# Designed miniproteins, single chains, continued (3), part 90

Each design is a single chain, and the fold is of that chain. pLDDT is the mean over its residues in the fold that is shown.

## One batch from the design tools (miniprotein)

Design m11115
Fold by ESMFold2-Fast:
Structure m11115 (fold): chain A 55 residues (1-55)
Amino acid sequence: SEEELDQLRQLQAEYGLDFKKIGELLGRTVEHVISIWLDDEVAEGLELIKAAVFA
């Protein structure tokens, strides 16, 4: 949702790419947080980033 995306952007500005911490603060899984972030940044890059992070 737009609210989750806005919260993610704020937390990313403060905590960088610490998706585990951001996920804990939002009450979401790391996978969900990364998915939302990629939808905002580069949807087509999702498969490449998943391969790198979740190999």
Scores: mean pLDDT 72

Design m11116
Fold by ESMFold2-Fast:
Structure m11116 (fold): chain A 75 residues (1-75)
Amino acid sequence: SAASRAAFAAAVAALAEASRLFQEGRYDEAITLLERVAAEHPEYAALAYRQIALAYRKQGRLDEAARYEALSEAL
C-alpha cells in the first residue's frame, strides 16, 4: 500500500541519516533518531537497537550498549 511504502521510505531515510550522524561522531543525535525509528516503526526495532548498541559502544558506554544488544536479541 502507499502507507506501507511511505513508512518504509521514512524508516530508510531515518536510518541513512543516523548512519551519517554516526560517521560524523554525532552519536547522541544518531541514538535519538534510532530510538524514534524503533518507536515509530516497531518492525525495524531490532535493527535500530543494534545500531544504538554500536553507537553506545563507540562512546564507551558499555552498559547501555549491552542493554540494547539484549533488546535486539529478545525481538
Scores: mean pLDDT 86

Design m11117
Fold by ESMFold2-Fast:
Structure m11117 (fold): chain A 76 residues (1-76)
Amino acid sequence: MSLEEARERAIERVARSRKIPKETVRELVENAEEIAQQLREGVLNKQVEPELLEKDITIGMVQIDVAVELVARRNE
């Protein structure tokens, strides 16, 4: 299984488990990567906003769920 296939299957499983549309889970994962990059750059430039930090934490929880599913599939 390719990494892309594993990621899609993990997104499907998280979507089913959380009862969230698959498209929404994909958006949250993609946004987490973008926001993590913005926070890294913001920390370096001392421009981090509390609202952005709260959003990153929430999205980070979704990324953890997806990562857990990916690890489970790798060990099958």
Scores: mean pLDDT 63

Design m11118
Fold by ESMFold2-Fast:
Formats: C-alpha cells, structure tokens, sequence
Structure m11118 (fold): chain A 102 residues (1-102)
C-alpha cells in the first residue's frame, strides 16, 4: 500500500533520531542496531528468523548492514505495521505518562 504522509513523516523523524543516536555518526546500522530498534517499537523480543526477514527486506545490496536509504525503507515499513508504536517511540510521546494539560 502507498505510505501516508504521517507514515513518511514518522520514518523521517525516526531516521533523524537514529542518526543523532549513532555515536560515531557513520551512517551505517548493524543487525544488532536494527533488532534493538524493532524490539523497542514492538515491545517484544524478535526471533532470529524475524530479524533476518527485516534485514533481507531492507538490505538491498546484501552487505549485512543498512545505510540511511535502507533504514528509511525499514522505518517506513515499521510505521505502516506499527503506526502507534512508531509514533510513541519517535515523536517523543510517552503514552503511559502523557496527560493532557489542565
């Protein structure tokens, strides 16, 4: 399905936040980085088969790591599959502690 404008925006926000969090700022994300991100979004542990499927989906040049463009593709998929979770993680909202202002 085509991505919505909100899903595109969430993917760009996620990419920007991950680039800031990349300590050496090399623009390369390992399987461990990707696994940690997806587990943070889904709030569950991934099996080896699940992480390999996500890597295969995003890793278009099959080098075993993701660049910025490949990570954007993965983030867009995650925004489509887990829109509320991606919004909560990348928009900085904490749904457990966020209360409307009086």
Amino acid sequence: APPTPEQLELAEIGLALLKIGDGDQDGVFTKEDVKGMIEAITKRELSDEEIEEYMRFADKDKDGVLDEEELRVLLLRLAQEYPEQVRALFAGADPSTLAPAP
Scores: mean pLDDT 67

Design m11119
Fold by ESMFold2-Fast:
Structure m11119 (fold): chain A 88 residues (1-88)
Amino acid sequence: SPFDKMAQLAVQLGKEIAEAREKVKGNKKAEEKLNELASKTDKKLQEFGDKMRNAKDIEQQEQIVKEFEELAKETLEELKKIVKEAEE
């Protein structure tokens, strides 16, 4: 279902952020960037949750999930960049 897919993506984002936090531990600038990204992601997750609850039908829910997939991809790429820069 669209809800299951969104939940799976949200769980995956949370795991990736937690793993990145461990990798950048001790690098203050990377930790600050990651905390900002995590905060921004939490706000977006809340917004998408609200959109899903207000969706009129399954078609709208599927469209919202597609928008969330795009956000998830962008967030993961930004997360990878933060980790890579911290490891270099």
Scores: mean pLDDT 85

Design m11120
Fold by ESMFold2-Fast:
Structure m11120 (fold): chain A 76 residues (1-76)
Amino acid sequence: DDPEEVKKKKFLEYLKTVLKVSEEDLKKIEELINKKGVEKTKEELQEKVSEIAAKLAKEYDLDKVTILQKAIEEVL
């Protein structure tokens, strides 16, 4: 099997099962991976997580940010 395709499937499954990301958002993320590749999508998602973490310093929900960051690092 293609290692990049395996990483993509694992990441999308993790987002769906752990973070409960909607099917619509999962499709958008899959399209980004297909168009820009895994590395570019990983960079954009890491940057987005950093922005969310800055907002959550105000809202006190760090668990989901930590889970997402871990998924990006270990699966992508």
Scores: mean pLDDT 65

Design m11121
Fold by ESMFold2-Fast:
Structure m11121 (fold): chain A 63 residues (1-63)
Amino acid sequence: MVDELVAELEKEFPLSPEIVEIVRQRLENSEDVEAAYRAIKAALREFKKLGKSDEEIVETLKK
């Protein structure tokens, strides 16, 4: 399941290997994977809209 969610995010957003690993770890360590997935997807959409750097995306996803 987590691998499928990561693959779906990669299809919608171009992700660096570092971001992919952080997303995977975040989803695997979450008690509510669906809520975590929604939060990550919302954050990635916002960062794509604002043209944020990979470093800023990493900071957001590590929370």
Scores: mean pLDDT 76

Design m11122
Fold by ESMFold2-Fast:
Structure m11122 (fold): chain A 126 residues (1-126)
Amino acid sequence: GQLEKIVNDILAYTKTKEYTEELAKARTQKIKELLDKLVEQKTLFGQALWLFLILDIYYSDSPKLFKEFVLNYTGDLNSVKRLVQLFKPFLVAENPKVEKLDNNALEAGVAAFLSKIHEKPASYFL
């Protein structure tokens, strides 16, 4: 399906010679910048989560967060709620202000962002 295509596109991208240690560090810096803006712009949560999943794939021999994403994302509202519950703690570890954000707003932001991911290749967001 579309999710499988996106997953395979991400995995192919992270295994290219162009996905270097320097690029991974630049993506880490971008996610930190996005997390700093989350208190003002809750819609950035979906993009921050997506970049965090890319970094998990790059830095992990067994990408646990990415596996949880694949297992739990079914395109419905319940899967979006599960994703916010699973990933919010990891983003809170990077920015404690995320803890205070309204889950309903984060869920809406994730759903909107994931709909755009289905329309574009993964590389568009990297």
Scores: mean pLDDT 61

Design m11123
Fold by ESMFold2-Fast:
Structure m11123 (fold): chain A 67 residues (1-67)
Amino acid sequence: LDEELKELIAEFERMLPQLTPEQQARVREFIALMKKALEADVSEETKRALIEAGRDTLERVRQRLAQ
């Protein structure tokens, strides 16, 4: 779970240079949220929900880059 969150953070950070400034701001906020969850050592259920939300967000960002 923690490793999956870290992998998602790294993937979002890799995509940042390809995004508009507005999209970068939103993605940076989501990265900060995931980092905060790791710091706070939230429940497994919360971590799993963040991983799923992160994967869905990543897919939407990829789709928008393709458009």
Scores: mean pLDDT 77

Design m11124
Fold by ESMFold2-Fast:
Structure m11124 (fold): chain A 80 residues (1-80)
Amino acid sequence: MIEELARELAFDGRGLTEKVEELLREGRKEEAVELMVLAGEYRAEALGREPKIDREAIRALVERLAENGAKVTFSPYQES
């Protein structure tokens, strides 16, 4: 489920963001973390790059975003 979704959404930034926001709205934070990690890894591999996705860093980011709102992005910039 999450694996397939991550693969499908690896190059669909809007779809990925919307799905992560849905999971956060449902209180499924762990699945949101999994989706972001796997999508990032699939995207990196497809582009021939080293997949350096830190799951704990993504978890911390998702937790912070869930606390301040469900607006998710791969941008490291987050203020609110």
Scores: mean pLDDT 70

Design m11125
Fold by ESMFold2-Fast:
Structure m11125 (fold): chain A 78 residues (1-78)
Amino acid sequence: DELIQQALNNLPSYQEIKGRIEQQASQEADQVYKYLYEVQKLPREVAEAAAQQIYDEARQRIASLPVISGLLGQLIQA
């Protein structure tokens, strides 16, 4: 895990894609939370659940990147 994270941190393309996904997810989650909680006046738990779903989808997208699969295969076989 730590070694994989260090290798990924040294790959510009991976860091660019990851950072872009994380930034977009953060912006979308914040907008959805504010819209549901402040504009729609829904319970905080509902707004938090919707924001969490956006972060969960972003994490799944990052984990599914081909670069991670390739590095995991190399490290397991080494």
Scores: mean pLDDT 73

Design m11126
Fold by ESMFold2-Fast:
Order: structure tokens, then C-alpha cells, then sequence
Structure m11126 (fold): chain A 90 residues (1-90)
């Protein structure tokens, strides 16, 4: 349960930073959300972890579209692709 809660909290922080235009912090929080979602999956919270990863992919896609920094765009796109990969392979 703690891993699901942490993943959800980091996901909410990422969404807040994205709305504020702090794309570097949004990327950082999306990475943390993926980390705790993977831990939640291994703890048996499969469906909750997959839903979090699906939302990470959506937010990362949005971040990649909104960011003007090529490095942040690449990193956000990589996070979106990784989150989708995890949903399919976990």
C-alpha cells in the first residue's frame, strides 16, 4: 500500500510542476512515480501500478509536447515510452 501511495503522490507532484511550467521537476517526479509503481507491482498491486504507469505515460507525452528544451523533450519522451513498455511487459 505505501508504494502505491508514494507513486500516486509523486504523480500528483509531477502534474503540479507541469502546470507550473517547471518541466525539470516534472521529469524528476515522473521518474519517482515509475520507481514506486514498479515496487507496487512487485508487492502485488498489479492493476494499481499499471494505472499509475498509464497516467505517467500520458503526462510525459504532454511534457514532451510543452517543453521548449530539446533535452527535456527527449527525456520526457523516453519516460513515456518506458512507462508504456512496463504496462505491456509487467
Amino acid sequence: MEYVKKAQEYLEEAERYLKEGNYEKAVEKLKEAIYYAIKAYHAGHVEEAKKILQRVAKLADELAKKSKDPKIKEEAQALADYARYLVEKL
Scores: mean pLDDT 88

Design m11127
Fold by ESMFold2-Fast:
Structure m11127 (fold): chain A 84 residues (1-84)
Amino acid sequence: MVEEAEKILLTLSGVDQLALAAYLQKTLPEAFKDLPEEVQKLLEELSKEPGFMERGKELAEKLKREYGLSDEQLAKAVARILKR
């Protein structure tokens, strides 16, 4: 299931991937603990931008609705993409 989420997320723009990650890091920080420290700090800075958090939330809700994915599955998938 995480592999399916990863494939879906790879169709998103890099900006949308970062918006989703910034939003999900606030609710599921454990999924992002193994990312490089500089990436974690980037997500924290991006979370201060109102438009990024709103976009991330909209993307998470859309993907959960369209594909039946959980926030945890989305968080794990986007963290794997950012680790690359």
Scores: mean pLDDT 81

Design m11128
Fold by ESMFold2-Fast:
Structure m11128 (fold): chain A 84 residues (1-84)
Amino acid sequence: SAEELERILREVEDKILRALEERKASPEVKQAVREQIAEQRRRVEEAGYDREVVLEALEDLRTLAETLGLEEVAEYIDEVIERL
């Protein structure tokens, strides 16, 4: 359902942001990541939480997490994608 997909995206977003806080990422990095997350959220909302668009957004967020060195978060996102 759209509500379940929204919840999943929110959980992924929260995990990325918490991991950055724990790693004491700079304010500039946190802001850039928040903007990228907001862009993916906008894309998903415009598509009405279409499953294919949500999967693409999750794949992009997984790549973002990997680029940031958040390996555990990237693994979590892979598990989420597998369950969809």
Scores: mean pLDDT 84

Design m11129
Fold by ESMFold2-Fast:
Structure m11129 (fold): chain A 65 residues (1-65)
Amino acid sequence: SIDELKFQIIDKGARVYALAEQKGDSELARKAVDLVGRAQKATTESQLRQIEKEVDRLLAEAEAA
């Protein structure tokens, strides 16, 4: 469902934020907060799928340290 996809994206965004804080990467942390805010405001699956691609990219970059 749209709500399940939204929650999954927010959970991933929170993980990016946690990793950014561990690394002291304030720019990555800000991007994670902005992305979670965008996911909260999204009302369509199409919008959420676009945000999901961005969060998956940021999460991969955050974990590749």
Scores: mean pLDDT 85

Design m11130
Fold by ESMFold2-Fast:
Structure m11130 (fold): chain A 81 residues (1-81)
Amino acid sequence: MSRSEKTAKIVGLILRIIGSMLDGDVEGAIRDAEALYETIKQMDEEDREEGLKLMERVAEQLAPTHPEVAEHIRKLIEEVK
């Protein structure tokens, strides 16, 4: 995939995670977080670093309301670092 295609996929997956959380679909949010992780893992080092920072931001935003999803995202980030 081109860099632009990967960026579009990342944004789409983040929106899906947010949508799943609004619906209370924890399993769906975790699945999309894992898909986001796999996409970021396949990026160049510079793009991967930006992707990981974005995942950290998503986890921080979810932590007060959905700590289980935030914890799973943080675990995925640590596996890449």
Scores: mean pLDDT 75

Design m11131
Fold by ESMFold2-Fast:
Structure m11131 (fold): chain A 65 residues (1-65)
Amino acid sequence: QVDTLRARYQRVRAGDFSGFSAATQAAIQQAIANGASDVDILRIIAAEFGLTLSDAQLAAIAASM
C-alpha cells in the first residue's frame, strides 16, 4: 500500500495520471496548482484506491519521501 501510494505520487509529480479517473486527475491537478501539501495529494490518491488512512499515516508516508 505505502509503496503503491509513493510510486503513484512520484508519477503524478511527473505529470503521469495513468490509472486515475478524470475526476481524481482534476482534483490532483487543482491541489498541485493551489500549492497543496504532500499529505493532501496523498489523501486524494489514497481515496482513488479505496484506502482509508489517517492523517498521521499519510504524514508518515510524506516524511519518508
Scores: mean pLDDT 77

Design m11132
Fold by ESMFold2-Fast:
Structure m11132 (fold): chain A 74 residues (1-74)
Amino acid sequence: SMEEEAREKIEELLKELEEIKKEIDKAVAQGNYEKARELDEEALKKELELITELLNKGFSLEQIFELVEEVRKK
């Protein structure tokens, strides 16, 4: 189903964002604020791209947030 496909994409994104967050934390700890900013911008871009894709598929913003919460609980 489209909801199942959305969940899979959200799971992949959340996993990727968690890895980016670890890299940001490491960069900040090392004083590399330029790298931290670049990683933060990339993370935001990925989030916005998925949100836009799901909105274009007919999901509401509320439905997207509910799917994200469901994925986080698994």
Scores: mean pLDDT 87

Design m11133
Fold by ESMFold2-Fast:
Structure m11133 (fold): chain A 99 residues (1-99)
Amino acid sequence: MKVKITIEIENADARAVAALLGTFLEKGKVISGKVEAPNPEAVELARAAGFEARLSKDGKLKIEVEMEGTKEQAKEVADEAIKRLTDLAGAKVLKYEIK
C-alpha cells in the first residue's frame, strides 16, 4: 500500500532537514521523496539522501515522501521525524498531511 506524507516547516535549518529525512530513511520504507529546502546546504543534503530537491521560494521547508505501508505506519514514522526535528531546532510545523 502506498502512502503520501506532506510536511511544511518554518525556521528549519540543515540540521532539522537531516533529522527529518534521516528518520524517514531509518524508520520508513521510502519509495520516493521531494524536498523544497530553505537554503543550498539543505538542498545538497536532501539530494545526498536520495531525494529530489530544490531551493524554496519562501524560505520554508516542504517535504513530500511516498512510503510503502499503511497510513498508521506512515503516521508513526512522520510523528517520530517531527519529534526529532522539534528536539533539535526552533522549527515550527505549518502543515502535516497523510494521504
Scores: mean pLDDT 81

Design m11134
Fold by ESMFold2-Fast:
Structure m11134 (fold): chain A 81 residues (1-81)
Amino acid sequence: EEDARRRAAAEKTMEILKKLDISGKTPEEIARFVAEKLGLSDEEREAAVRTAVTGTWDASNPTVGHVVGLAVRRYLEKKGY
């Protein structure tokens, strides 16, 4: 259940990022926008922002927010940000 939700969130995050103009935006702004589009809770949104900015997360028990934040961070690194 949680694993399936995490996979779906990661895939949807990538689709949102591909359609988003990221120029002039911070990792925090991008992570907040994606979390809102996915309908994440306030706690999951904060986890996404923190993970996107710092790159840290618990790999053994990650939340949907951590998965979204990590996907945002890796996408930005791949784009040279």
Scores: mean pLDDT 76

Design m11135
Fold by ESMFold2-Fast:
Structure m11135 (fold): chain A 93 residues (1-93)
Amino acid sequence: KLEEANEKVKEILEKTAKELEKADPKNGEKIKEILEKGAEEMREASLDEMAEIAKKAFGEIAKLLEEAGNSKGLEAVTKGLEEIMGVIGDAKR
């Protein structure tokens, strides 16, 4: 169900944001802005749109972390995106 998927994705976004703020405090504000923008775009989005928004947001964050040499942050980003894609995939069944 779309509502359940939206709630679970929001929880994953919040958890990932906290992990990334700890992993890269210097980019924390920019990462937060990217995730908040993604969450707003997802508010009225379909499941397919949520997937594309998540890929874009996490892709921007991954680039920042890669440029910073933060392998731990990259692992958190990869895991967060995988969890979001899993939720969306389950909701499409």
Scores: mean pLDDT 80

Design m11136
Fold by ESMFold2-Fast:
Structure m11136 (fold): chain A 99 residues (1-99)
Amino acid sequence: HMSSLKVPKLTDEQLRDVTAAGLVLAAARLIKEGKDPEFAQRLIDAAEQVATSPALKRAVQAMREGKVDEAIKLAREAAGDYQELADSIANTILKALDE
C-alpha cells in the first residue's frame, strides 16, 4: 500500500535509517523471544544493507555481537523523531511472521 503523508517529509536517507531501525527492533524481539533465529539474522543483514548513518551501523554491530539491549537503544536513538514509525515497522514485520 502507498505510504501516508509522513513520507513526503522524510529524505531518502531518513527513510532508509528508520527502516533499518525497525528491522533491528524486529530482530531484537525475535532473539529475545527465542523465535526464528534464521529470520532474525536476515533482518539484521537487511538492516546493515539499508542503514546509512554511523549510529545505525553501530546498532547493527551491537546486534551481531549479541548486545541486544544496546542495539535496541542505539536503533531508537538513531530513529530520533521517527521512533514510533520504527516501532510500527517492527510490529508489522512481527505480525506478518506470527500469521
Scores: mean pLDDT 80

Design m11137
Fold by ESMFold2-Fast:
Structure m11137 (fold): chain A 77 residues (1-77)
Amino acid sequence: SLEETRKLAVELAKKLGYTEYAELAEKSYEMALALVMKIASEHGTKEEFEKLRETAAKGSFEETAEEAEKLARKYLE
């Protein structure tokens, strides 16, 4: 869900030291998705980033949020 994605993005940002981005993610779902994409590009694999980017290009906002949720959960574990 969008709310779950936002919550996980905020938690992940705090864990990785993106504190100022966590505040932005609290304010919008678009910023939460952008934050997960930024973290995937810097801390994830190339394949994970490309999959998220492809979903954003071809899928709905909701499908992108679901993919971002999966990555955020993985990075928090």
Scores: mean pLDDT 80

Design m11138
Fold by ESMFold2-Fast:
Structure m11138 (fold): chain A 109 residues (1-109)
Amino acid sequence: FKKRILELAKEVIELTRELLPTAPEEAYGVIYEELSSVNEALERYLSTENPSVTEQIALELLLIGAILTLELLKRNPSVVKVYHIPEPATREEVEQELERLEELAKKLE
């Protein structure tokens, strides 16, 4: 499980790095929400001594969902215009969540 989560987290990191230089500003909120959700779940997983099978599956599905959302933004940046963005995010806020994900991924190694 740990190796699979690390592989999925690395994919999220790579997709975010690829998207961030060319993403429109309205996409930052979506990227931020995905990274923040992933980071919260990973931090919970890493701080839990005996994570349940349900918690492990939930984390895997959350990572897969983030990958799918980032891939969709990469293929069709305009799709963000039809999605609800809870709060606008800055590039700096996205970069901070990306750094947080990179640190959490190191703990999985």
Scores: mean pLDDT 80

Design m11139
Fold by ESMFold2-Fast:
Structure m11139 (fold): chain A 63 residues (1-63)
Amino acid sequence: MESRKAALVAAGGILYAAGVFYAEQGKIEEAIRDLELSIELYERAGYDGATLERAREELEKLK
């Protein structure tokens, strides 16, 4: 597995966690930004697993 793809997936996971945390704090603007970045990083990595789907679901709830 390419090290760059693994790094993008890890960064996506961190941004997903941050986005969920901001949403729980009522910081909707920061939550949307972090979730959008998480989705972008997962898609750039070619990752299509459960965390990408969860990030999309969380973003949909904030719109």
Scores: mean pLDDT 81

Design m11140
Fold by ESMFold2-Fast:
Structure m11140 (fold): chain A 97 residues (1-97)
Amino acid sequence: MEYSEEEIEAEVKRLVEKLREAGDEHSAEAIEAAWKGDWEKAEEHIEKVKEEKGEEYELLVRAAMKGVVIAKSGDEAAGKAFLEELRPKAEEELAKL
């Protein structure tokens, strides 16, 4: 049945929620904007992530944004797998804060 987009959206929502819980609103907004296809907004927020958290954290957020774009382009399995692979790394970085 048609729950692949819902599952990917749930993973995106969970990542966004974890970022907001950690106080990282710019990373949350960037990933959410990428899921909505608003790349201009996503890039604006990523610039703020780089300024506040540095390049290593920016790369993790950009990787998550790429995962949601892959999923939205119809490669849902690849997008989901990419987000799932990144989630532990994002959670580890959030735990260091």
Scores: mean pLDDT 71

Design m11141
Fold by ESMFold2-Fast:
Structure m11141 (fold): chain A 84 residues (1-84)
Amino acid sequence: RVEEVARLLLEAHRAKEAGKEEEARRLFEEALRLAAGLSREEQLVALALAGQAYVRELAAAGRLSEEEAARLLAELERLIAEAA
């Protein structure tokens, strides 16, 4: 379920980047509905997992430097570890 919320958040970000604002909003709303059934710790993990996937996607697209991507990934990994 945590992974499902993370995936929906990532899809919402992709939709927004593609200019599909209505689709992005719908996906965010679905993620929020599922997240309501999660603990605060699980919600934080879902957000951090979505963030990691998005950072890697931005780096692969050349929109983030390797240094910026590494720094952000390390911070998100720390948040996941702290929430566990």
Scores: mean pLDDT 77

Design m11142
Fold by ESMFold2-Fast:
Structure m11142 (fold): chain A 67 residues (1-67)
Amino acid sequence: DEAIKKAEEALLKKGLASEEAIELIKKARKLLEEDPNNPKNREKALEYLKKAYEEIEKIQEEKEKKK
């Protein structure tokens, strides 16, 4: 929901969008849309969002090192 939108906006705003991070955000969104009241789906969606943030951080570090 809001966390997914913020993660996607952060990627786009910094120009650090990666296929991996975008796919993780899409997977999280799909789980929340299919059954938002399922706590297992919510937890899994949050894990995907956390992984997306980690991918952003890795790309940001690489970019800062002239990658």
Scores: mean pLDDT 69

Design m11143
Fold by ESMFold2-Fast:
Structure m11143 (fold): chain A 76 residues (1-76)
Amino acid sequence: SLEEWTGHSRAALVGAIRRAAAELGLPLPPAELQDLLAFELLRPTVDWAGLIAKYRLPWTVEQLRRLRARVRELLG
């Protein structure tokens, strides 16, 4: 599961996305995608453009990179 792979609860994954987006002034993705997106951002390699296209994310590649950096910091 996402929780088994990341070592974080779904609540922690959702909390990290919400906090990172708020701190960066970015719009939130749909609630049902937030834990999955946190998981994807914790991967060692990320297909930035592919993620944006697949989930129709309201962010640029640069915004998504900044979101990833902050999510990783929050989940430490």
Scores: mean pLDDT 80

Design m11144
Fold by ESMFold2-Fast:
Structure m11144 (fold): chain A 76 residues (1-76)
Amino acid sequence: EEREKIIELNKKLAEAVEKGDSETAIKYMKELADAVKNPEVKKKIQEIIDKFEKGEISLEEAYREITRLVAEELAK
């Protein structure tokens, strides 16, 4: 259930990133942080969102980091 929801949200995030829709991408990044039950992973996703909103990383970099983090968590 959690895994399926996370996969769907990550797919929607990927589509927003491909379209260059930063506002929609941020929305799905926040929904991913909410969907993940591991508080450490939630915190890391929020840090990535914060870095992107501050202009410290690109949208593509934020997407790559969140996808990696989520994939690592789901692999446990």
Scores: mean pLDDT 82

Design m11145
Fold by ESMFold2-Fast:
Structure m11145 (fold): chain A 85 residues (1-85)
Amino acid sequence: VMKAIEEAEKKKEEVQRQMLSQQENLYLDYLKRIDELKSKLTPEEFEKAVAQLHRDMTQQLQNIQSEEKKTIAAIEETLKKLLEE
């Protein structure tokens, strides 16, 4: 019983680490695109493009958070089944 709980907690921590890494990569890609746009656009066009990138990044971040929640729920469901056996 205790070992199954420890394994579930470790799996949750691993999921959180992987999702954090995905969020960091998303942010780095966002910064890279901003730098590319700075060289190509006027200040006004740049503001509009950055606003669009921010919306796109926010949507992707929400998707990552949704997947994290779903994966953690699956780990908890597996633990529940192991505790019932």
Scores: mean pLDDT 81

Design m11146
Fold by ESMFold2-Fast:
Structure m11146 (fold): chain A 113 residues (1-113)
Amino acid sequence: SEEDLKQESKGIADSVEAMVKTLREQLEAIESTEDPEEKEELREELAELVEEHIKNIELMIEITKNEETKEKLKEIKELYEKLLEAIKNGDLEKARELLEEIEKLVKELKKKI
């Protein structure tokens, strides 16, 4: 039903928003860390978290029946893949910029529901 599709889309949007919030908190932890070894460990943990989030977003893309939600999730996934590359390359400035773009897409996803 239309109500079932709206509930699914809201659940997906809320889940993605929560996921993106955890990435923001982890990136801020890396940026506030002065110890190079601890900073590298946190960067590796962030990369693993981003890989897990990509798999979760792929599952959401497969199960959603809402085409607008599906297309927005695909856009978010593409930015997540770029974010993963930036993190693996140690480009934290690029990672921050990409996370800001992801956060904007999540706001757009929530507005359409």
Scores: mean pLDDT 88

Design m11147
Fold by ESMFold2-Fast:
Structure m11147 (fold): chain A 95 residues (1-95)
Amino acid sequence: SSAALELMQAALEADPDLRAQAEKIAREAEEKAKAEPDEKKRVELLHKGFVEILDLVRDHLRDDPAASAQIDALRAALDEQLKALLEKIEEEEKK
């Protein structure tokens, strides 16, 4: 959801401490993924990092039920996208 991504971006821009925490999570996820030779595991590491950032933003927005619902919807969409991508990678590995 573009609305959820815009909400996440706005929260990170408004709070320097939240942004620093998110940047640390993103950097750690990217470094782990860069070191991972397996494509499936690499994708899972990047997804885990993004979910950790979403959980951080959701906690920050906990008193806003509409904003929290948008973050929850984005997380569900990302989980479905991960599942589809992992299934595609597994199908390519079987060929």
Scores: mean pLDDT 83

Design m11148
Fold by ESMFold2-Fast:
Structure m11148 (fold): chain A 66 residues (1-66)
Amino acid sequence: DEIEELLKKLAEAYAEVARKLGDEETAERFKTSWKSFVITPETAEMAKKAIEELANFEAILEEAKK
């Protein structure tokens, strides 16, 4: 469940970025496709880093949108 939760959070982070860009279709795809990823310890580590990077990216997108 821990790795699955991380992949879900990663998908939610990607979906949120897509939503801020006005791309609801991509946001839905991330929500449904996360289960297609291979769940491994390596994927969990990558997901943790990606979530942190996406948080920074969202801040940049918020500034860009005004």
Scores: mean pLDDT 65

